Designed miniproteins, single chains, continued (2). Designs and how they scored, part 18

Each design is a single chain, and the fold is of that chain. pLDDT is the mean over its residues in the fold that is shown.

## One batch from the design tools (miniprotein)

Design m4637
Fold by ESMFold2-Fast:
Structure m4637 (fold): chain A 73 residues (1-73)
Amino acid sequence: KELEEKKKKLEEELKKNPNDASLWLELGQVLFEMGDYEKAIEYYQKALALEPDSIVAPFAQAKIEEAKAKLAA
């Protein structure tokens, strides 16, 4: 599966760079696309914690709200 392959690559990169907010953000996106909304929220929150003032912070917050809506449905 292309999403599983992407997840594996991102997890390997994250082992080398655990403080890279962009890797947490990308992994959150992959989990969101896989339908794992709980883990997607967790990883988006990790990215926000690392770079709360970044230009992608509003995007991560919007994805967290979207994932929460999916869980509530």
Scores: mean pLDDT 80

Design m4638
Fold by ESMFold2-Fast:
Structure m4638 (fold): chain A 56 residues (1-56)
Amino acid sequence: MEPIPMSEEEQKELDEGLAQLKTAKTIEEVTEAIGKILRAIGNAIQRYLEERKRLG
């Protein structure tokens, strides 16, 4: 269970980033994977904040 509800797109991007990180062979691949993970988390936080703003 996740403490922050994530969309299917956000979860997929996070899962892909984690899979890429696990199979990364170079520093460039690691950097790309981390970037994807951070982007997914950032999008989830942004959406969560927008939902909270809407609800009060």
Scores: mean pLDDT 76

Design m4639
Fold by ESMFold2-Fast:
Structure m4639 (fold): chain A 70 residues (1-70)
Amino acid sequence: MALSEEELRHMAEKFGVSPETVRRALEAQAELAARFADDDSATEEEALAFLRERLGEERAERLLEAARKL
């Protein structure tokens, strides 16, 4: 989805991370979706590993914690 800069900043504030982290997370999500588009059996562990590699452990954990609260 094309998010405005305001929406990106709002999500960053909500997640307690930087707007850059949110932007990277959305990019990582798009890449994850593309990578696993042909494999509906992709494990949660594989998705988490991809996010950690893309964002770094601390940022990935913060994003996942925030997502869990949603």
Scores: mean pLDDT 65

Design m4640
Fold by ESMFold2-Fast:
Structure m4640 (fold): chain A 77 residues (1-77)
Amino acid sequence: VEEELERLAEEAARLAAEAARAYAAGNVEEAERLNEEALRVLKEAIELAKKAGKPELAMRAVEAAVEAARAAYAEAA
């Protein structure tokens, strides 16, 4: 379950970074789609972490996604 959570967290962070890059490039529609996908993956990770009794893993996933987005936007903008 922890490996699954880690995979979901990595995917959410990747999607969040791609969304941030799309925003920086002026591709707002693509950025919105990528953001929706990232949020969907994050929601799945959060629910899985709660069921596993490890909500701190969900918090780490959210923090990683936010940081990835900020870093990607700063690099691209």
Scores: mean pLDDT 80

Design m4641
Fold by ESMFold2-Fast:
Structure m4641 (fold): chain A 61 residues (1-61)
Amino acid sequence: SPAEAVERARELVERIRASTDVAEVTRLLQELVALANETGLPEVHELTGEAARILAALLAS
């Protein structure tokens, strides 16, 4: 369901926030992008954007 997809996306973002490992964050972001592409849900695309900002901040550190 759409609600389950959004919840899964939120879980992926929380895992991304908890990690400082660029390789792990990159893998999790790829999973989130795949979910966004499969579902087409605006909420999942928004969470993908948030995750990309977290990765960018981590890389700037």
Scores: mean pLDDT 85

Design m4642
Fold by ESMFold2-Fast:
Structure m4642 (fold): chain A 84 residues (1-84)
Amino acid sequence: MTLEEMKERYEKFKPVIDEAVARINAIGDEAEARGALTPELAVYHVAQRLRVVAIGLESKNVEEAKKEADRIVDDFRARVDAAL
């Protein structure tokens, strides 16, 4: 992959990545506000955020990236809900 191809890919996937990261951050903020943000959940929060960036950039197309990002967000939502 050339630098130009990587830049084009990043710009193409950026909206999906940014939206998913924002959703994960909002869920994390909710968990903290409700006193549910344990050290384990905080580590999981950071890990899911990094995973969204990696999977978003590695996905074959935007539709696949969105599906995978939504799954990661839903997994984090379920983990937080289980801790509440």
Scores: mean pLDDT 79

Design m4643
Fold by ESMFold2-Fast:
Structure m4643 (fold): chain A 66 residues (1-66)
Amino acid sequence: EKIKELEKKLKENPNDADVYRELGDLYFSEGDYEKAIEYYKKALELNPNDVNVRTHLKLIEKKLEE
């Protein structure tokens, strides 16, 4: 249900960096690293100073290189 709530928020405001970050966090916790990367990249495009998003992207990149 959380994903549906976040997607609904994107319908209201498609440039909400926080919503993209939350979607990335949710997919990261589910182990869907490809989707997490896509949403995190979008979040960084909208808010490049998000340290948490950059940290999670770095962790996923290391995971995928293994």
Scores: mean pLDDT 79

Design m4644
Fold by ESMFold2-Fast:
Structure m4644 (fold): chain A 88 residues (1-88)
Amino acid sequence: DILKRIEELMRNGDLEGFNELLAEIQGIDVSDLDYVEPTREERLERLKPVRELAEEAKKAGNFLTAQSLYAAGSVSFEEMEKRIEEIK
């Protein structure tokens, strides 16, 4: 279960492992220095699986995991704040 893996990484404070798992979900290499910053629309599409996992975590009552996934799945800080506020 991918949500259990995310929860374990968050519990251990493994930010590197968390970012690697999110990169795998998005199908991108976030450490590539030649990485060209995508458009907002491209980011929204690539981050869609992360946002879907955030909704599943919210439904399961895992609010901390949901907040972390909303933050990672958002294309802007303002969008992240709105999503986090919706959980409360």
Scores: mean pLDDT 64

Design m4645
Fold by ESMFold2-Fast:
Structure m4645 (fold): chain A 70 residues (1-70)
Amino acid sequence: MDPAVEELLKEAEELVEKAKKEVSEEVGKEGEELLKKMKEALERGDNQETLELYKKLVEYTGKAIEEAKK
């Protein structure tokens, strides 16, 4: 695997776990679905789709965590 993409996958996994623990199981479930799609895109060698899914994951989970702190 590309080391840069591997690092993004690790960061995505950590964000999903954090959202699931700090926000809710529903937010964690949506994050896990995005993570699964990201892994599937990576398996196909679609690096562009993998990066797009990573961005969606970070935006979704990050916003949910931020809203939960208010």
Scores: mean pLDDT 79

Design m4646
Fold by ESMFold2-Fast:
Structure m4646 (fold): chain A 63 residues (1-63)
Amino acid sequence: SEKAKKLLNKLIATELEIIGLEFEIELAEERGDEERVAELKERLKELKEEAEKLKAELEKLGV
């Protein structure tokens, strides 16, 4: 369905952002940038929570 496709596209975009943030965290950790690591980890937590919400909505739609 159109609704399921939109939710799936949002989930894919969110998962790609998570991958990008995880890579940025690794780079910041290698640099010893503790403040940047903390900031990025908070953003990562928020994106992971959003991904779980999108997964739950897709499951309700039988996807």
Scores: mean pLDDT 87

Design m4647
Fold by ESMFold2-Fast:
Structure m4647 (fold): chain A 62 residues (1-62)
Amino acid sequence: SEAEKLIEKAREALDKGDLPTAAQYAVEAGRKAKTDEEISGVVAVAKRLHDAGATDLLVQAA
């Protein structure tokens, strides 16, 4: 799905340490997520961003 592709892009950005890009993909994935699996994927990425101290970037991207 489109949401799953965006979740994968967010994970790739997190692995590279590109927190602003990861936050943008996470927010877009959240807007497109429709299944429990997709929602869980978005939540997992958002938690990784929060644990990295980048919760403000999620708010900015929304």
Scores: mean pLDDT 81

Design m4648
Fold by ESMFold2-Fast:
Structure m4648 (fold): chain A 73 residues (1-73)
Amino acid sequence: SEELLELARRHAEALARFLREEAGMSEEQAEEVKELMIRAAEAYLAGDEEKAAELNERALAISLPVVEAALAA
């Protein structure tokens, strides 16, 4: 639904802001994570769960090392 996609966009934007402002991620990397998460939500809503999982895994590959480094500090 359009409503679920809009919620996913807001969630992705909030996470990207956190990663950029609190975890020290670059603007470019935070934007990439946001775009991958939005595309994953779009794929899921289109019924392509495999594509959604792939895109989400790509977002995690970028964000997890930065989150882990922030938690270790």
Scores: mean pLDDT 84

Design m4649
Fold by ESMFold2-Fast:
Structure m4649 (fold): chain A 82 residues (1-82)
Amino acid sequence: AEKKIEEAKELIKEGKYLEALKVLEELLEEHPDDEEVRQEVLRLAEEIAKKALEEGDEEAKKRAFELQVEVGVRELRQVVLG
């Protein structure tokens, strides 16, 4: 988890938002039940969405929003399904 989180942070610093989002999506797939991973992915996706909005990158903004929704759905499934 830590290695992919660091990779995503580096990609965000480089402005490679779609690549960063792909790394975060892979991280969620590999650690579906890890609350700490979900919270970090949510935080980084929110950062990408803000930067993409400021830079006019509509595709990265949409993808970041979609990832935030996916994290929320995973949290809801964990609460409902146990």
Scores: mean pLDDT 76

Design m4650
Fold by ESMFold2-Fast:
Structure m4650 (fold): chain A 97 residues (1-97)
Amino acid sequence: MNEKALEAEVLIALTEIMLGVMRSIARSYERQGKEDIAKLVREYIEKAEKEVNPLIEKARQALDEGNYEEALKIAQEALNKVKSIFEEMEKRIKDLE
């Protein structure tokens, strides 16, 4: 069993879950009639997808090539990037409340 390959797959899954959480936050604000905040969240989702999706694709390519150490490194970069964008989004939402 290659532990690094499994860890990379888990980190990719966590990154995709984080993007899903951001989409759920946007829908929640839309339901509350807070369209300005919902729009802000959608802008952060667009930023996250543009910056993170290429890293997810590179990590998956490295996994397919058997380069598990590189895949793990890129997967960690993807997760760290989505977390950073999420934290920036939360701070901006708080400033608007």
Scores: mean pLDDT 88

Design m4651
Fold by ESMFold2-Fast:
Structure m4651 (fold): chain A 81 residues (1-81)
Amino acid sequence: DPEAEARQALDDAEGSLKKAEEYLKKGDINMAASYATAARILVVAAQVLVPDPSPEMQARIDRINERIKKIDEEAEKLKAA
């Protein structure tokens, strides 16, 4: 079931983002970037599995992408500090 596999990929992406956020709080920019990259790969996998996502799934993808963007922005600020 491609939709079930896509939902699992988004669940895994959210798990990776939680780890990225925790590493970012610890100042571990490299680990935060690695987990954010894992989340990006999982979002792409979900979009390949379900090219025409439901509005609910699209909203979830959008939230994950915004979290990735926030992690990337905070990581760049920490590098500059």
Scores: mean pLDDT 88

Design m4652
Fold by ESMFold2-Fast:
Structure m4652 (fold): chain A 91 residues (1-91)
Amino acid sequence: SEVERYKELAEKADVETQILGAAMALAMGDYELARAFAEGALKRDPTNDVAQALLAEAYAKLGDVEKAREVAAKITNPQLRAELEKLIEEA
């Protein structure tokens, strides 16, 4: 249906916007803002690997290594998960 397609497109655009916001916030050093954007993306798409990676990095930069590891463990892509586990160890 047209309503279902519109909702899917709007939800996808919202998730993509929040992922971009998280990535930009990380680049700017605003780790609390990065966490907020990544959490927003995960509320709409709870299994999104990119959003989980950004959230794990934000927690690592905030010094919350325990939460960073918990989030990184949920990443399904093994290469991305390994990259975040290494980043967390180096934080």
Scores: mean pLDDT 84

Design m4653
Fold by ESMFold2-Fast:
Structure m4653 (fold): chain A 72 residues (1-72)
Amino acid sequence: SKEELKKELLKLIGEILSLIGEIFDLEKKLEELKKNNGDKEEIEKIEKEIEELEKKREELLKKMKELDKQLS
């Protein structure tokens, strides 16, 4: 029902917000590493982690839009 879909939507929103926070923290760490001439391998690893999290965020946003459409 609508109530169940709304709960699922709120759960997805929570997951998306969590991912945004993780991406923000990794981007901040990446900036510090670049500023302090950090290890290139560690920089590349973090950049790849950010890319994977951004892809996951896009997938969850797409699911959120589909659920929102079902509620409309």
Scores: mean pLDDT 85

Design m4654
Fold by ESMFold2-Fast:
Structure m4654 (fold): chain A 56 residues (1-56)
Amino acid sequence: MERARELMEEGVRAFGEGRYEEAIRLYEEAARIGDPEQQRRAREGLEAVRRNQEAE
């Protein structure tokens, strides 16, 4: 589903801008509606964002 891809792209942008809360929401939505492959990638993104949020 292309919608999940767009959510992930927006999540990456939010993460790059330091908007961790927004990035987490976007990745969670992508994991909700994506295919298994997209869900795995979204979960990895969530872990990365949460790890950086914890450190900062």
Scores: mean pLDDT 77

Design m4655
Fold by ESMFold2-Fast:
Structure m4655 (fold): chain A 73 residues (1-73)
Amino acid sequence: NKEELEKEIEYFEEKAKEYEEKAREIEKEIEELKKKGGSEEEIKKLELEKEIEEGMAALYRGMAALFRKKLES
């Protein structure tokens, strides 16, 4: 039981890192587009995509925290 919870926490933390990495890559694209005078529409689209990736990362971080509480109980 405890070992299974530890593996689940590790999985959720790894997934969170993947989404955090994706969000960071999109942020770099936004910065480059702003420097080049890219379209407002393109920037808005990337901002939305970054927000979605950040939301997924937050969800997995939340899952890891919840499972960690179960492990500590």
Scores: mean pLDDT 87

Design m4656
Fold by ESMFold2-Fast:
Structure m4656 (fold): chain A 74 residues (1-74)
Amino acid sequence: MSKLEKFAAARRLLRAVVAEKGTVTAEELRAALLEAGLSEEEAELAAEVALKLSGSDTATLKEAENALIYALLK
């Protein structure tokens, strides 16, 4: 699966979570990224970066998307 396909799949899953809950937790973000085909290391890195961007225990969709881009481009 390409990096673009992984991003698109992860973004779709994250949008569904945010639509129901308003924000995404580290656990929800990690689970969505693993389901989208990211490695465990990529999912953990994305969750860590998203929380650093938000400064809280949850992330907005935009913060999660930015963290996902970072994890896929490393």
Scores: mean pLDDT 80

Design m4657
Fold by ESMFold2-Fast:
Structure m4657 (fold): chain A 80 residues (1-80)
Amino acid sequence: SPAREELIRLVEELLEKLKNGETLSVDEIQAMLRRMVELGREAGLSQETLWKIYRLFSAVLEGNREEAIKLAEELLEDLR
């Protein structure tokens, strides 16, 4: 679906930024979270996968880059 494809692109973009050590503003993080959740709902993702999106952004907000990278990689596996 177009929503699933866009979500994959956004997760890949976030993963690249995390791996490159880029710092995201809280506003950017919140905007990405909102968009990813919207796309996930539109794509008909399971509740478990939607919770993984929330867990990913909690890790990003907490500055836990290792956990955020792991969750983003797991999310990409779930979406592919």
Scores: mean pLDDT 86

Design m4658
Fold by ESMFold2-Fast:
Structure m4658 (fold): chain A 68 residues (1-68)
Amino acid sequence: GAEKVEECVKEALETFRALLAAGASPREAGRAAVKVLEEKCKELGLSDEEIEEALERFTREGVRVVLA
């Protein structure tokens, strides 16, 4: 459901922000965050379509974090 997609996105964004704060490049932080998102989505039993939705939401919000 939407709640599980939101949880995956939240955890990926937390990883992304933490790595950026630790001095990782946006590319390095983004790669690690996407891996966390995919692993979390699979653990929660999300479909491929829901994983794509989570990736789209992460990309949109991740761009906002970098541009802030």
Scores: mean pLDDT 82

Design m4659
Fold by ESMFold2-Fast:
Structure m4659 (fold): chain A 94 residues (1-94)
Amino acid sequence: SEGEKIADEGIKLLRDGNLVEGFEKVRQGVKELIKAGKVDEAINKLTEALEIMRRKGAPEEALRLAEQGINLIKSGKYDEGLKKLDEAIEVLKE
């Protein structure tokens, strides 16, 4: 799917150490996966992205916001979850 391709492109950027652009693309792909009803796939991509960001030394504040976003998406609060991912991206830009 398009959302899966965008999320995978983001994950590749995260592995290359490009945390801001990488997580922005993961967030874009996740939004498209959620719109397509592929919520479990969106959660799997976010969980993989979070693990890579942790290994790359992303700020703990960004990791916590991303984890809160994942938990909101798991509970069906998609807009609130995506907003938490946007907040994590702002921390990564600092």
Scores: mean pLDDT 91

Design m4660
Fold by ESMFold2-Fast:
Structure m4660 (fold): chain A 59 residues (1-59)
Amino acid sequence: SAEREAVLREIADRLRAIGAALEARLAGLSLEEMIERALEAAPGLSKEEVEKIARSFEV
């Protein structure tokens, strides 16, 4: 169904955002760059959701 596909796309976007933010953090990039990379990887997510993901990897 369209609803099930939308949920799967959202999950895929969240996983892309998580991966991009974590890679940026491990590369020593700033929080701002982590957010930017995650937004580029998951354009379907809101900036607020991406910021929460990126902040979860802040020390």
Scores: mean pLDDT 83

Design m4661
Fold by ESMFold2-Fast:
Structure m4661 (fold): chain A 84 residues (1-84)
Amino acid sequence: MEKELEELIKKFNELVNKVIEIAKKLEKEDPEKAKKLILEAGILEGLALIAVGVGKLTNDYEFTIEQLKKLLEKVEELLKEAEK
């Protein structure tokens, strides 16, 4: 379970970083879209930190894993939007 949590966090961070890199490239051409992508990525990172925190405080990492899976799907959707 801990290993699955680590892999989900790693994959989540990799996808968030891809969104941020696309947003940085868009900043000059479409600053409004770039800002929206950075804001949405930041919101998802905040929610991921909260999900990890809840798992630590309650010793319920299964809850954290379920929340991270849902957030990962949202990051994948955000990445598709970022790519055009």
Scores: mean pLDDT 84

Design m4662
Fold by ESMFold2-Fast:
Formats: structure tokens, C-alpha cells, sequence
Structure m4662 (fold): chain A 73 residues (1-73)
């Protein structure tokens, strides 16, 4: 499964990709999720909760990304 360090790196790389595409909103969500993961004892739970929040906002791409990372954790 993904370590905390691996999850944080992947989230930050995803944020950089969204930023490069001009999607500053998704980039910010992914960076904030990386910070929550770093501070949490439960990586999978943070990723699953952040995915639900993204889905409720209509950001299905970010939600799918976060769910994939949660499944790998």
C-alpha cells in the first residue's frame, strides 16, 4: 500500500499538473489534501473523506484521483 510520504508526493504532483492546466481550484484542493494526509494517522480515511468532499462540489476528476490513491493505501 501507499506510505504517507508516497501519498503526499503523488498528491503534490497531481496538484502541479492541475496548476499547469490552469485549474487552480483542483490544485488547491489537492495541496490541502496533501497537508491533511501529512498531519493524519490514517492516510486512507483522509483520502476517502477528501474524495467525498470533491464529489459533493461536482469535481468528479479530483474525486476519482483521491479514491484511486485511497485504494492503493
Amino acid sequence: GLSKEEAVELLRRAAESFESLGDHGSAKILRETAERVEESEDVKKVLEESAEEAEKRGDHVTAATLRTLARLS
Scores: mean pLDDT 83

Design m4663
Fold by ESMFold2-Fast:
Structure m4663 (fold): chain A 43 residues (1-43)
Amino acid sequence: SGGLKRLGGLVNGIVVTGELASKTDKKVGENAKKVREYYEELL
């Protein structure tokens, strides 16, 4: 049971890190799109 609890903690850490990375990439993509739209409007 102790080994399974440690594995659960590690898996949860990996999932949380993956979710944070995914959210960051999504925000970067959204910001890049807004910047491009802004520059196209200025041209």
Scores: mean pLDDT 69

Design m4664
Fold by ESMFold2-Fast:
Structure m4664 (fold): chain A 51 residues (1-51)
Amino acid sequence: SEEAKIILEDGLEKIKKNPELSKEVIEELIKEAKKFGMEEIAKEAEELLKK
């Protein structure tokens, strides 16, 4: 869904802007991105968890 992509991309940008966001929030974004087949967004969020 185009809407899901926009929402997930916005979520990813907010996480990058706020490095103090909880690991739980990042994990939720990864889960939603994978659910909608947004593999690039999921991978980028996973990279944030590794930092």
Scores: mean pLDDT 76

Design m4665
Fold by ESMFold2-Fast:
Formats: structure tokens, C-alpha cells, sequence
Structure m4665 (fold): chain A 113 residues (1-113)
């Protein structure tokens, strides 16, 4: 999937920006990731979008563990939450998995305060 690979490249760039403390660059990359997630959902690829949300949540946890920028970790978790919520609206069969990712993202957001 070319879209999913593009989203993963942008996610890697957002994490690198987070390690460098470049919040603006990380947010710009994440806006593009959210655009790709919206396209995946429009194409009926809810499972791929949910996988991307899981990867965003994992990246936020890893960035916090490494002592990276907390604002970037929050932005990663917010992106994961947004995608998980949109997946629940579009594919009821994925609700339990999406709830799990949403709760994980909320936990990260509470920890970054």
C-alpha cells in the first residue's frame, strides 16, 4: 500500500522532529498523516487506518520513554485518538480494537501533563 508506506515515512519524520524538539515540523508531518488516514477510510481501508493509529500510539510511548518532546508525543497520541474514533464511526466490526487504541492514546495524553 503506497499510502500506508507514505504515512509511515511521515510518522518517522514526525518522531525525528520530536527527538529534536521541533514541534512545528512534527505537527506538519502529522497533518499529512491524518490526511492519508482520511483517504484510507474513504477507500474503505479501515483496518489499515486502525493499524496506523496503533503505530502512532506506539511512537508516542517510545518518544516519551526516550525523553523526547512531550508536545510531539501528545500530538502523536491525539492523531492516534482521532483515527481510532473515525474508524469506530465507519466500521462497527473494529469497535473493540479501536476503543483499545483510543484508551491507550488517552492514557498517553494524561501522562504528558
Amino acid sequence: SELLEEARELLREAVEAGRAGDVEAAREHLERVLEIARRLLEEGRAEAALRLAEELARAAEELLREGGDRRVAAALAQAALEIALRVMERDPSLILRAIGIALRAIGILLDVE
Scores: mean pLDDT 90

Design m4666
Fold by ESMFold2-Fast:
Structure m4666 (fold): chain A 88 residues (1-88)
Amino acid sequence: MEESLRYAIWKFEEEGDFETAQRFRELLESGKPLTPEQQQIVEEAKEEIERIRKRVEEMRKKGYSDDEIIKEFSKLGKAVERMVKELL
């Protein structure tokens, strides 16, 4: 949950939606229950993180270094780059 909430915050920041990013940051800090709409955003974030995790594992199996993996994912945006750094 916390990993998915952080990823959602980074995605909203990347899109320039700083108000929504701040609301999700407050949810992360307070531990308050999510609304159904917020839960949907978190579930979508979980699915994206799982796709990233599988791709990182595939690149590691092919012999790519951590720096090379980060460089490849940085092309997809700042939120993805930050998540890859957390997973390495």
Scores: mean pLDDT 84

Design m4667
Fold by ESMFold2-Fast:
Structure m4667 (fold): chain A 65 residues (1-65)
Amino acid sequence: PPGPEIDVPALREAAKAAGVRLVVGEDTSLAPVIETINRGLEDAEPVVVNSFDELVALQRELEAR
């Protein structure tokens, strides 16, 4: 489940603006949240997310752009 450190709607908008989609890496427990973020982004550039910490870092990176 997504933690309080991740705003899923904000991350989805940031990913859409950046033209990227998330791919489940080593931590398969992230699959449901990544699927939610990726809705309508299936043709975007893939970015592999291996952990919850990487997902938090990616949100910060995309929001800082």
Scores: mean pLDDT 74

Design m4668
Fold by ESMFold2-Fast:
Formats: sequence, C-alpha cells, structure tokens
Structure m4668 (fold): chain A 68 residues (1-68)
Amino acid sequence: ATAKLGEINRALLAGDYERALELAKQVADEYPDSLEGITAWGVAAEAARRLGDTELAEQYRKKLSEAL
C-alpha cells in the first residue's frame, strides 16, 4: 500500500496522469478506510483534473471529503 503510493508519485512526476489515476483507484479500492486509501482519493481527483475530466475529479474529491 505505502509502496504503491510511491509508484503513484513516480507517475505524477513523469506526467503520466493516466497511470497515476489507475494506481490511485487501485489503492482506494483495496484500502478505502485506510489513510493510504483516503490519500489515493485525493490523488485520483488531481490526476483526473490534470487529464481534463473535471466531473471525475469532483466525484473523487467528494469521496475524499466523505471519508474524512
């Protein structure tokens, strides 16, 4: 889980927002009630926004707010 957050960060640094979104979705799905899963909702929202999918970004941001 923590190691997968490292992979997400590498994808973000490389500008690979599609990969970052996919990895973040995996972490959020596997660990929805963990700090890592909650963090992944935020990353998924940012990656979706960077890809121009504002609707998806808002959905993940709402999930993050509800999880906190």
Scores: mean pLDDT 77

Design m4669
Fold by ESMFold2-Fast:
Structure m4669 (fold): chain A 90 residues (1-90)
Amino acid sequence: SLAAGAEAARTLVRAVLEAAREAGLPEEVLEALERTAELLEEAARAAAAGDDERALALAREAAEIGQPAAEEALAAVPDEVLRAAVEAAR
């Protein structure tokens, strides 16, 4: 479902955020990842309420903010730190 997809994406973004925080990435990257997680939470709530148009719009906004921050985090975070954060988020 769209709600389940948004929740899964939020869980992954939060794992990346924790890994980025642990690795000491710049505040701007951490803020962008946090905003992405917030938008995905809003998207999941909108989808659960049956507002698919709003959910998709919020998910697109999350992707626009989150993609550059996620790329920066994936380039800078050591694989071991990223793995630990993803495992902790399960």
Scores: mean pLDDT 86

Design m4670
Fold by ESMFold2-Fast:
Structure m4670 (fold): chain A 60 residues (1-60)
Amino acid sequence: SREDVLARYLTERLGVSPEEARRIAKEAAGKTDEEMIKLLVEKGFSEEDARRAVESARRA
């Protein structure tokens, strides 16, 4: 699922724990790409990392 791909990107590319990545991915569920980018930036990720994570999830 898109949530699983987002969680995997957060753990493997951004060093987030699997537990925290799952929480973020669930919170992002049903959001638009722009809303997901905003969520990730508010959680402390750079805009560039947020865009890459969302693009990865879109391709799933």
Scores: mean pLDDT 82

Design m4671
Fold by ESMFold2-Fast:
Structure m4671 (fold): chain A 87 residues (1-87)
Amino acid sequence: MAEEAARELAEAAGERFGLSEEEVERLRRLLLEAARLAEEASPELGERVVEALRELAEALRAGDLEAAARANERFVETTREALRLLE
């Protein structure tokens, strides 16, 4: 599911912010890496990152920038927790 969530968010961000195909692919790789790092720290954190990526993608496609900001905050917070556990 991480690969699908990363792709969906990268595509949604590309459409919303006018990113190039190369920028979308780079974003997809970075998002996938973040999800994998979270799963490495804890399967539960990995699932939470994937959920936040999906929520963010849906919010961006809907044009709901408030929902997108909230989902992004959850994604960042969960990723920071994972990085702390890997130290």
Scores: mean pLDDT 85

Design m4672
Fold by ESMFold2-Fast:
Structure m4672 (fold): chain A 70 residues (1-70)
Amino acid sequence: SKITYRINGGPEKTLTVSGNADTKQLLENKAKEAGAKVVFKVDSLPKGIITSGSLEDLKPGDVLEVVSAE
């Protein structure tokens, strides 16, 4: 399943997730670890862990926007 996101209103990027894990909690935890905020602009997220893509570019004070999920 594919998640589209942006950081601070920048260009859209994608993550791929697969499995049965709570993806919302995983993304919230990753944002918190980076000192960033996460905003979900989607009604639901696919379940799983990240299998492709990275959030290593998140910095303290950043806003991670999840803009679509399929």
Scores: mean pLDDT 78

